# Designed miniproteins, single chains, part 66

Each design is a single chain, and the fold is of that chain. pLDDT is the mean over its residues in the fold that is shown.

## One batch from the design tools (miniprotein)

Design m2275
Fold by ESMFold2-Fast:
Structure m2275 (fold): chain A 115 residues (1-115)
Amino acid sequence: ADGAVAAFAQTVAELLATPEQAEKIRREISRAYSARTGGAVDPDLTPEEVERIRARPLSDVIAEIFKKHGILTDEQAELFKKKLDELRQRIAERPLSPEELVNEAKKIAEDIKKL
């Protein structure tokens, strides 16, 4: 579930951000996902940062990454967080294809732009 949520968020970054901003956001999402799943931890992350990432819902971590890079306002980040939580619930019921994830990312990017 977390892998598909991370991939979805990376696609949304590509749709909302410049290529340079999207690459930075994509890297930070990948780092957060790895820290949460027990994969390779980025050596630049402190143990305290890893524990903070693990202690929080992935949707909260991702929304803050977007806010940190100036891509989302507080209102847009709250909407995005809710959509990530909804996506996680849907994936728990049925895996989504990569194409379905891209289409959902396009839909939420347009919803965010309307705010």
Scores: mean pLDDT 77

Design m2276
Fold by ESMFold2-Fast:
Structure m2276 (fold): chain A 71 residues (1-71)
Amino acid sequence: DAVETLRRAEEEAKEASKLAKEVVEKAGKEAVLEQLEAAKEMARRVGEAAGVEEEAERLIETIEELAEKVE
């Protein structure tokens, strides 16, 4: 349940970060930044709900690093 949600959010965040580079060129930086921000918030929520704050924080940091590069 919550663990499965965290796993799915993790996969979605990784996939979003990987696609972000290509989407920046097609959809523009703004769209990609919004997607990364949503992924970051989702990772945080799932981390808090599942009690896996450490892993969620590391994932969020990775997403933020990518967002800064896209900016």
Scores: mean pLDDT 72

Design m2277
Fold by ESMFold2-Fast:
Structure m2277 (fold): chain A 97 residues (1-97)
Amino acid sequence: AEKLKEEFEKIIEEILELLLEKAGESQRTREIEARLQLLGGQIELLIEQDPNSPLVKKWLEELKQLLKEIKEAIKNGASAEEILEIAEEGIEKLENL
């Protein structure tokens, strides 16, 4: 349980760090942060109830994929706007799992 929670926290933290570094602090980045924090809380609750849930595995896969897409976009010189759009689309997908 603890190791899995730590893995999720680390991924969410890295996503937020990259967004702040590339897009800066704004109302939009604060809204993304709030949504990721809420999602993180939901994930933690499910891990406590069933750490082997298929949904937990799917959330982990999709969060890893989102981080990968953000890193790739940054590497390819994407604008702050494009990076924020990738984050928002990825979070919306995660929220609908």
Scores: mean pLDDT 86

Design m2278
Fold by ESMFold2-Fast:
Structure m2278 (fold): chain A 88 residues (1-88)
Amino acid sequence: NAEEYYEKGKEYFEKGDYEKALEYYKKALELDPAFEEALEGYLETLIKLGIDVEENWAKLIELGMLRIQLAVGLISEEEYEKRVLELL
């Protein structure tokens, strides 16, 4: 389930294996794109892998904007989940 993948992501993050951590956080989000803790882990892992990498920077900004848009009611939960999945 999504929680189990999230726990594996945390284990790899704690070990400094950020590539494996990203893989498991991504799997958690693929099962539950509204899983806020998994998204936070995913974003932290992108920062650890390098924000100077264009793809990592773009994902950080776009996912951050989606979180704000959902919080203020500019997009639906369904649209938010779809767009998160598209960015993974």
Scores: mean pLDDT 86

Design m2279
Fold by ESMFold2-Fast:
Structure m2279 (fold): chain A 74 residues (1-74)
Amino acid sequence: MSLIEKFEKLAEERLSRITDEEKRKAFEEAVKLAKELMEKGYSFEEIAKALAEKGFPEDVQKEVALLLLEAQEE
């Protein structure tokens, strides 16, 4: 399984547990941006910076960063 496929699977699992609609939308957009940057060969640090610059909520930024790290370790 590719890094992107692992990340998508982890993101979908996390998304299914988000009950707040606003947070869910922010998380979906953050995941979409992260995937696009991964496909372009950006590092996880660069992806985290891009999410911060786009103004995503800090909790969403942290969750996406943790999923990126988890996908890389497994």
Scores: mean pLDDT 78

Design m2280
Fold by ESMFold2-Fast:
Structure m2280 (fold): chain A 79 residues (1-79)
Amino acid sequence: ALAEARRLAAQGRALFAQGRYREAARLFARAAEMAMGVDNRLTAESLERMGESYRALGDEEGAEYLFRLAERVRSLPEP
């Protein structure tokens, strides 16, 4: 459900603001999975936030992969 994806993304942002990057990344991953094929903007934003969380955890390769994936999703036509 798209509403649930939005709630998970909002919770992820709150956790990120608290420095709880690993937990934030998990919620953003779930939000992206739920939004995939339904809302490309929310999917891309969730992947970007997951990337920012990985960067905060010191995983630069994981962050770069997610940023590239988000850019690809943003280029897709809306479903």
Scores: mean pLDDT 86

Design m2281
Fold by ESMFold2-Fast:
Structure m2281 (fold): chain A 139 residues (1-139)
Amino acid sequence: SIEELINQALNNVNNLTNAINDGTDRLIALARAGASAEEILAAAAELISRVSSETANLGATLDALAEADPKSKEKLLEAKAKVQELTAELIETIRMGANAMAGASPEDRVRVAEVLRDTANRLQNEISKIVEEAAKIAS
């Protein structure tokens, strides 16, 4: 049903939020522990993989919702496009932030990781708002 697809989209967003929170928390913890550049880059690659997987799931749910509700199809596909654009920016933010951490002194890595978390949280909040708005349009 449309209601089940709406609930699935909201669950996909919660999974994405959890992936970002867990991944950025791990990067800050690694920075605080004085982890190697290799460990930081590996953790960032894992976070990018999780973000890519969760956004693919969200995109598939938005496609299914657009197919189920022809009246809202255009708006739902616009929402999917915006989510994909913000996700690309989020992945680039994580990649650039991890590279900056790897190139920084061990003490500076914590500050870089915190800036990365703040930016990732902002982009995640924008994705959540788009999906919540799309869910309200679907009927």
Scores: mean pLDDT 90

Design m2282
Fold by ESMFold2-Fast:
Structure m2282 (fold): chain A 78 residues (1-78)
Amino acid sequence: TPEEARKAFLDGKSPAEGLLAAARVSPEAYKRGQEAGDKGLTPEEAAKAVGDGVLESAPAIPRELVDEGMKELAEALG
């Protein structure tokens, strides 16, 4: 649910950890992340796909924090 995704994001110890936790309870974010990996997208493109999916599932999460999580996730994947 949107509330579960938001709580998972905010409970994360880092923006990247929060983004990944929110993605696990956001079916659309999880699917977009898998599709990005299957297509061999860059780490930045994969992180953006996950972040966009999380925002679509839980629009109440501040965009600035999701953007920070996408940057950290791209660095972790690269």
Scores: mean pLDDT 75

Design m2283
Fold by ESMFold2-Fast:
Structure m2283 (fold): chain A 97 residues (1-97)
Amino acid sequence: SEREKLAERIRRSVELLRRLSPKVARVYWESVLIVAEYRRLERENKISELSEEELEEIRRAEEVLRRITEIEEEALETGNIEEALERLEEIAEEVEE
């Protein structure tokens, strides 16, 4: 049933979140906050005040969130939590190097 499918996705999501390393959690939240702050600046019509370096930081944060979202969606669909955790750790290592 659709309810059972949703329950399984929720269970997988909780397992994934519980097993995230502090490094992955940090990289995720920093990327979320960067993107959120720049969307606020866009709404306030201040985007033209941003430097090329600041725009590049936004682009990097958006790419990190896109990659994380794709891994999460795949994990929820397949149930392969272990592979998802390994791929998320690789992203965090790349970002912190």
Scores: mean pLDDT 86

Design m2284
Fold by ESMFold2-Fast:
Structure m2284 (fold): chain A 85 residues (1-85)
Amino acid sequence: ARAALLETVDRAEDAVRFAHARGLLSEEAVRILMETLEKARAGELSLADLEEAKERALAAMESEAGRQLVEDIVGELKAALEALA
């Protein structure tokens, strides 16, 4: 339940940091994703919030590889949140 969500958040945070270090994510996308992960840790992230954050992060990306990475990270968070509902 919540432990699985927190593990997903930890993995997503590592993925964001790795992608940022590799230049795969823009500074704006990193900021949006990290803010979203912090809301998830606090138990304040709804599915609607996650969908809005996804749209904002995708709009901040110019590369297809960066967009795919955003979708992968958000997809894992969405699955973890849906498992809690």
Scores: mean pLDDT 82

Design m2285
Fold by ESMFold2-Fast:
Structure m2285 (fold): chain A 72 residues (1-72)
Amino acid sequence: SAAAETLKTAGAKAGEAFMQGAEKLQERRPNETITAEIELGEEEVVGTLTAGDDKAIVTADGKTGEVELKIE
């Protein structure tokens, strides 16, 4: 049950980070299409949003429930 609660929390945080990343990319690149790529790993989930030369990378750790957003 504790692991299931951690996954639910991590999923919610990851979704929020994706929305934040998409908003920042849209603000920087209003005329660019945002493409999304999600990789489901055994211990982590990595999602990449790309708009032209800019990208937002969301990493969710399946063990700790930590979510990180990086804008490149």
Scores: mean pLDDT 77

Design m2286
Fold by ESMFold2-Fast:
Structure m2286 (fold): chain A 88 residues (1-88)
Amino acid sequence: MTKEEVEEIAEKSRKAVEETRARLDEELAKLPEELRELVRRAVEEAIEYFEKMVEAAEKGDYEKAYEYAKKGLQVLADAGAAVDAALA
């Protein structure tokens, strides 16, 4: 992986986080307060993992970057599943 590829991954990751957060804000407005708190914390945890992913990738640790990306996505997926189950 080149520096250019790392920069591209970092940029795409930042945009994906912003897009996810913006859409999530709309959904949070529809949720009961207890679910809103759960989802907010999940988004914050996912962002921390994505920040660690970008940092690892910039340092050339692509294996750790991939692990952090998976953890961040899993946190969001779990929160989404909890919301879907509660709203079903």
Scores: mean pLDDT 74

Design m2287
Fold by ESMFold2-Fast:
Structure m2287 (fold): chain A 64 residues (1-64)
Amino acid sequence: VPEALKEALEAEKTGDIEKAAEAYAKVIAEDPEFGEQLLKSLKLSEEKDKDLLEAVKEKLLELN
């Protein structure tokens, strides 16, 4: 499991959406195929995951 994924899960558990989004963005950048599946899961699970999804998209834009 990528270290960035562990960081994302820990940050999400503590409610640190910005830190979770940054870590998820790193996972997506390292493995785009897995990252697409991860984003789909975040989008579909709950409305609160929408805030996280939007933050992840913002961090991905910064990494370009």
Scores: mean pLDDT 71

Design m2288
Fold by ESMFold2-Fast:
Structure m2288 (fold): chain A 146 residues (1-146)
Amino acid sequence: LVEEQVESMSRNPEPTIALIQNILRSLGVEIPEEVLREALEIELKLLKTESKADRLAILSAALGIAAVKAGVLSEEEAIELAVRLYNELLRLFQFKLKVPREVQEEFIRLVVRNHEKILELIEEEKYEELKKLLDELYEEAKRKAA
């Protein structure tokens, strides 16, 4: 799918929730529907920053953050799941990235590791600071992947 179709899925949560649940079941993981709904809300907040990361990476990182926040996964388990979800979504949507997959994967890991600060900035509606943090994490991901 193209970016416009991914954007449409974010606006229509029910099909996206069903898709994510099917992928997670194939990976042997069960996440409560309430956590998936919170992940989509977090994704929408992250998208307000107009991050350079692809939308599937933002969605995958948001799921990791939601799972840690809900206490259903440890931080390390959430990082591993978010990266696996990202790769399954890439395979399913059958499109190629302009940026190497390794950069997007490292960005996902960094975002999930910074979940506490990201959730704080979202709760306080500090979107300019959130944008700065996400931009810094994206540049760090590019450096680590090189």
Scores: mean pLDDT 83

Design m2289
Fold by ESMFold2-Fast:
Structure m2289 (fold): chain A 82 residues (1-82)
Amino acid sequence: SIIKDNATLEEIFNLFDIDKDGYLTKKELQTVLENLGLPDDKIFLLLSGFNSYAVDGKVNLEKFNQIFDGITIKALKVLLSP
């Protein structure tokens, strides 16, 4: 696996946390998902539930990791695609 631990996800999170407040907005999260190569329909479904896990319209690193827990295998498969 190219992504072996939480440190890689934390690096991705920190790269897209442009204002360095420790949170990602819905738009920033969409950009992360697009850059990880997730298909638009999957991104749409994940973001349609955003308010169920967001705090003040944002997600922290812990919630970011929870979002990827169920989709990590698919995200990794996309990243490993030639």
Scores: mean pLDDT 66

Design m2290
Fold by ESMFold2-Fast:
Structure m2290 (fold): chain A 68 residues (1-68)
Amino acid sequence: SAADAFARAGAEAGREGAAAAKTPEGSQNGLKGSEGAIKGVESGDAGLAYAGGWGGFQGARNALEGIP
């Protein structure tokens, strides 16, 4: 589904942001976002998948900006 595709993209972004992060806090935020997105996909609920996807992308942004 579109929701699952979005959540998987968010999970991948969060993971890649974590890998590129220059701070431990940034890395943790990327990983947390990725985990949330994966849980969204696993829920089978489109709303939770979209919410998880947004969390993944937010985690990636925070990781790259070094936000704790």
Scores: mean pLDDT 79

Design m2291
Fold by ESMFold2-Fast:
Structure m2291 (fold): chain A 70 residues (1-70)
Amino acid sequence: LSPLEVELSVYLQQVSDELARLREQGASVDEMKSFLRDEVEKYKKKFNDPEINEQLDLFERAAIDTLDRR
């Protein structure tokens, strides 16, 4: 695995953990979506890598689809 892939995995785990925490605190679906979008945007700017940015877009889409499927 590349160092960027390792860092991406750590980031995705942190986002997943924070979403679980927000859910436990009674956050709305809209609040969780806003958190996801803000985090993805920040990390796209931080990594500045088209391949990583594509992976972040796919993660955001999948997470939003999961929230909407409830």
Scores: mean pLDDT 79

Design m2292
Fold by ESMFold2-Fast:
Structure m2292 (fold): chain A 82 residues (1-82)
Amino acid sequence: MEELGKALEEGAEAAKAQGREEELRALIGRAQEAFAAGDVDTAKRLLSEAASLLLEAAGKSDKIDEVNQAINDELDRAAAAA
């Protein structure tokens, strides 16, 4: 978990340096709206796109699959609790 959080923090700094912070915020905001509407599949896709943007910006594309797995697990758990 700590390694994943660190990779996302590094990606966020890199995305900000590349002027992509607004794109990242838009993807996360749309994912939150989709999840609130009960559209878990759309929320997963949008969060996956945000994670890919972060990891590519940081040069850590090799971690995209790991982050996607974590997103799927977290949203499935949240949906099951609702």
Scores: mean pLDDT 74

Design m2293
Fold by ESMFold2-Fast:
Structure m2293 (fold): chain A 80 residues (1-80)
Amino acid sequence: MKIVLTNLDGNKVEFDLDKMSEEEVLEKITEFLIKEYNLDKELARKVAERILERAKASDEEVVTFTLEDLKKIVDEVLAE
């Protein structure tokens, strides 16, 4: 399974769960969100956890999160 995230410039970054542990994927997605979206560490970690949960709930080999998808997840976490 691969998770594909889109940065603010529209570039895609892939995370492969067959090559990395779940913790390594969470760490890398968290770092991506801090660097590319300028999120605080705590917010970035919560968003990363939701991305991973949604990807694992999918039966697809490749799960893509667009810029709009990522913004919606951030808004959902902030609304809690």
Scores: mean pLDDT 83

Design m2294
Fold by ESMFold2-Fast:
Structure m2294 (fold): chain A 75 residues (1-75)
Amino acid sequence: VDKERIEAHSAHVQAATAEARDAMEAGKKIGLEEAANYMREQSQRAAKEGDGHSASSYLAEAKKAEDELAKAKAA
């Protein structure tokens, strides 16, 4: 029962991550920043809805985009 809800939620996070990556392809550095902001906004929204699991997943994806942006700026 709980597993089905978790898997459905993971699928939604995966879809949002794909949309963010599509935005990244339009302009790599600008896209990475936009993707991170989008994921943080989704994390905030999920947290307000009491959905800590989605909020944590979105935050993790935002951090990954931020790390990639930092590496691109450092290189």
Scores: mean pLDDT 70

Design m2295
Fold by ESMFold2-Fast:
Structure m2295 (fold): chain A 67 residues (1-67)
Amino acid sequence: MDKDPSKTVKEQILDWLKRAGLYDERTEEAVDEALAAEGLDPNQPASSVDDDTLIRIVARVVDLLGL
């Protein structure tokens, strides 16, 4: 997974989901819930979060969306 160091963790995850065709009105809420479950600030830099944590967050978002 490619991280953009200029993006926040929320912006990075939303960008990946948009590219995967998984972006709708529920997606931002699901991302916020997944980030909160990992104890992460959505405004922290994506570069401050390791790839394993980002993979878990994306997996949780997909699960929350029922995919």
Scores: mean pLDDT 78

Design m2296
Fold by ESMFold2-Fast:
Structure m2296 (fold): chain A 55 residues (1-55)
Amino acid sequence: MEEVKKAMDESLKASHEAIAAKKVSQTRYDEALKKQIEANEKLVKARAELEKKLA
């Protein structure tokens, strides 16, 4: 009985921690996507400037 209760409490705690980590992961994904878009815009501008210097 005691072992079963302890296992259930540990499982519940692990589930709560996993849900919290999943929410953080979603936020980090959205931030990474925004940075990717900004990086792509800078790359396009850098390529245009390089082409002007090579012409």
Scores: mean pLDDT 71

Design m2297
Fold by ESMFold2-Fast:
Structure m2297 (fold): chain A 77 residues (1-77)
Amino acid sequence: MEKVTIFGVTLTREQAVAFAENFSEVFDALLKGVDEATIDEVAKRFGISRATARKLLRALEEYYRESLEAIRKREES
């Protein structure tokens, strides 16, 4: 099995492709906040462990922090 590292998280090639193709849904999950329900949803959707989903979502939340804050403020306005 080929493995790919994305934001410091190691995924299978198939998981990485599914993640990239459905990134808009992952980004929506980040907008809701990284909680246990969001982690479980992402884990089930991409066939990864909850630990892997948590690590990936936390890394993405950190990377896109400013963009997420800008979008949240736009929704309030």
Scores: mean pLDDT 74

Design m2298
Fold by ESMFold2-Fast:
Structure m2298 (fold): chain A 98 residues (1-98)
Amino acid sequence: SVEEAREEAAKALKGFDPSQLPDEVLEHVLEAQKAFDDGKYEEAIEHLKRAIELAKKLFGEKSPYVAFLYYLLGIVYEKMGKEDEAVEAFKKAIDILK
């Protein structure tokens, strides 16, 4: 289920400190949070996808930073009721951290 995938991803990220995100990636995450709070979920997804691509370039595809961003992407899809996309995003976070 989407809840089980979310909980597994959250457990895999236990001990990860998102405050260590570089300013360039953090800017996109903050814009995604603002869009999410305003109910603009499609805009939040666009900002998170930009953050993911940037984090992949800076830290590599298997970095904990990329995993954390996929976890946030899953949260946005879950809020939209897009359960299949949410599960896929959470599984990407889990697979990176294993």
Scores: mean pLDDT 88

Design m2299
Fold by ESMFold2-Fast:
Structure m2299 (fold): chain A 79 residues (1-79)
Amino acid sequence: SREELQLDLELTQLARQMLSSDREEAERLVEEMIRKHPERADEIRALYERLQPVMDDPEQREVMLRGLQHAIDVLRQLL
């Protein structure tokens, strides 16, 4: 649905912002997203936990950022 695509876009944008931020800012972004979508809090926290190892690896972070940008571009075209 359009709502599911919009949430996928927001979560993908969150992932990209987290990988482009320090840990303190990433935690703030996670809390903000949970406030906006409290029913999805567990999913949002799981995303943060999965991205933590990537945030500390510059090479993996760069690869992930490119993939996330491509996904954002595709999702924007579908909305």
Scores: mean pLDDT 85

Design m2300
Fold by ESMFold2-Fast:
Structure m2300 (fold): chain A 86 residues (1-86)
Amino acid sequence: SLEEAMRAYRELLRELDARSKTEPTPVAMREAIERLYEFALEHPELAELVIFDLRSIKDFAEKMGNTDLAELAEKAIEELKEKYGL
């Protein structure tokens, strides 16, 4: 259900927030991009919300001057948009 998917997503975001407090920022951001992408593959109904959060990560990576992370986030966004017709 959408409610169960939203609960799982909130749990994922809580885990990612906790890791961001113990890992270097670039490491935490790479993990976040990868785990958000995988979550959208398992929960197509939340793909648009996941894309929104990936855009936020991309913007932050660009502000940090981390081109590799920004490109990783953009590729995840493009793949999800193509897969789900967004």
Scores: mean pLDDT 90

Design m2301
Fold by ESMFold2-Fast:
Structure m2301 (fold): chain A 94 residues (1-94)
Amino acid sequence: ALTNAERLEATERLVGDIAALMREAGVPESVIEKVVDNVLSASNTAVALKLSEIHWEMLMRLTADSIAALLREAGVPQQVIDEVLAIVEKVLAE
């Protein structure tokens, strides 16, 4: 199991990777900021509330749906959306 410090460092690195991927794909900074905020908010909520497996699954689905909707409205290609969602799932699963 990771320490809180190691988990924070891992989350910051993965959030950085998501932002870099979106910038390379030409996603507007305002959309990138919203995606990053959604990932960090979901991660912090799950840790603070010590969510059960059922509530954790629901939070993951809601977060993924919200991010996918934001990226689709911004005109981001589906391939890039799929890559971002895969990284988000890894962040939330740890």
Scores: mean pLDDT 71

Design m2302
Fold by ESMFold2-Fast:
Structure m2302 (fold): chain A 67 residues (1-67)
Amino acid sequence: MILTREEAIDVGAEVMEKLAGIPKEVARRALSLVLPEEMTIDELADLLYDLTGIPKEQAKAEIEKLV
């Protein structure tokens, strides 16, 4: 599945809030600076690991619940 930038920002911010306690507004701003126009779920999970240290498998599982 390919996510648009807007979908990736929304989903990524939700996961960052749930698993890392980062407020959605802060997470959305951070993601908006680094996300391309389109990305896969695997690419989003890798990026969330780089930004927060959330294990890729946990991030991917939470992303899959939201899409």
Scores: mean pLDDT 84

Design m2303
Fold by ESMFold2-Fast:
Structure m2303 (fold): chain A 62 residues (1-62)
Amino acid sequence: SKQEVEKLIEQAEEAKNYELAERLRELLKEGKYSQQQIDKVIAEVEAEVEARAAAALAARRA
């Protein structure tokens, strides 16, 4: 799970979602790797990436 959290941090950074990357680091630092917390953060990363892609597409068209 620790390695999975580290991988998620890298994914968040590549998505340019530094806020979520910081949240993941907080969990890793405190040693709180509950499946529910990880799942919630993953869902937030997915939602943020989707929203960012939609916003970029809209801006590109303007």
Scores: mean pLDDT 73

Design m2304
Fold by ESMFold2-Fast:
Structure m2304 (fold): chain A 100 residues (1-100)
Amino acid sequence: ELEKRLEELQEKTKEALEKGDWEAVREYLIEILDLQEEKLLKEGKDPELVELKKKAMVALIEEKLEEAIEYARKAAKLAGYDEEEVIERVEEIYEEMKKL
């Protein structure tokens, strides 16, 4: 059920990207993040980590790089990842999104 909804939204996101419909892309990406949060929580992942990851991705979609970096930094600390590596990845994603 959840996997099917994710597949449908991913396909709609691709179609919207091909058409240059950024408003639709933004809406579908947020729905995908909501479904991914539900899946991760069901799998027993840390709720705080899941929330921080979602907030970082939503901030990226809203082009709020500084907020995305702060949420990503907090998530990296909680997960025991290298903060600078995670921040570099967030910045790379942001630059790729700006090209769309």
Scores: mean pLDDT 79

Design m2305
Fold by ESMFold2-Fast:
Structure m2305 (fold): chain A 93 residues (1-93)
Amino acid sequence: SSKIEEAKKLVEESIKKAKEGDYKGAVDLLNKAYELLKSDPSVPKEVILEIEILLGLMGIAVGVGDVTGDDKFAAEMVAKLGEEILKLVKEVL
């Protein structure tokens, strides 16, 4: 439970950073949250897989930002995907 609560706090902070335009900082926090959730045996494997898919989509959004210079699109997508991860974390809390 304490790892899930810490992961929730990291996800909430990542969403704030993405909304401020720091989408790379947001992704770093989301990766830290993912490591905590993956290390907790009470988190269902299906939830970990869903988070991995969402992190993969974030990687694509960051890549689009880096190639096109559309940092606003990248930040908005990271925030949206972060909100979806937050919903999953709340289900296992």
Scores: mean pLDDT 88

Design m2306
Fold by ESMFold2-Fast:
Structure m2306 (fold): chain A 63 residues (1-63)
Amino acid sequence: MKEEIDVEITESLIYMIETLYTRYDGDKEAAIATLQKLYEENKETSPKAAEVAKQAIEKLKKE
């Protein structure tokens, strides 16, 4: 079995992204800024988590 940092980080980041998305209730701009930072910091290390962050940003912008 292979244990890879990117797998565990990806799962944790997705959980954080979902939590942030739920808790932004009154501050959409701050949530988008945090999600963009997560995307940029993790697009090389955890592309799956970066994609989830990008999707969350698009969802917030469509609102």
Scores: mean pLDDT 70

Design m2307
Fold by ESMFold2-Fast:
Structure m2307 (fold): chain A 103 residues (1-103)
Amino acid sequence: SSQIQKLKQQEEEARKQIRSGDKATRLRVFAEASLGLAQMSYSVGKLGDKETQKKSYEAIKKAAEVAKDIAEEAEKVSEEAGEYAREALRKAQELADKVKALI
């Protein structure tokens, strides 16, 4: 239940930033959300069985692919947003490698 409340708060904050921000701000929010999904999937995977770890790896890889698309788009809009999104992508890829090492 506490995790659901945190997710709702994160969604509300993301919606607020998207509504009030420019394209660079929205892309930073999307990059942060993609990394957040990778972190959540890693947390589930590192404590799970082999099947859970494999599904976690697939979910993190998907989050990293989304983060890559966001980074490529962000780089065209703002250097700062591009760097932020590339860092989120790097962290998501590291989480994928860590969970892959468990399987």
Scores: mean pLDDT 80

Design m2308
Fold by ESMFold2-Fast:
Structure m2308 (fold): chain A 65 residues (1-65)
Amino acid sequence: SRAALEAEIARLEAELERLQREGVLAVIKGDHATAARVQARIAELRARLRELARQLGDESLAKRH
């Protein structure tokens, strides 16, 4: 359903925000391994968000990510 897709998008956007903060802290601390792992996960989440946005028929969400 549309509501289920919107709920999943909201959950993934919250996870993305958390990972973005974690990535910044890893860079500040010089933890390059954690920073690389976080960046890879961010890329995966952005790809998933673009897929879900297309399923909703709202390409504006996909363009934001």
Scores: mean pLDDT 81

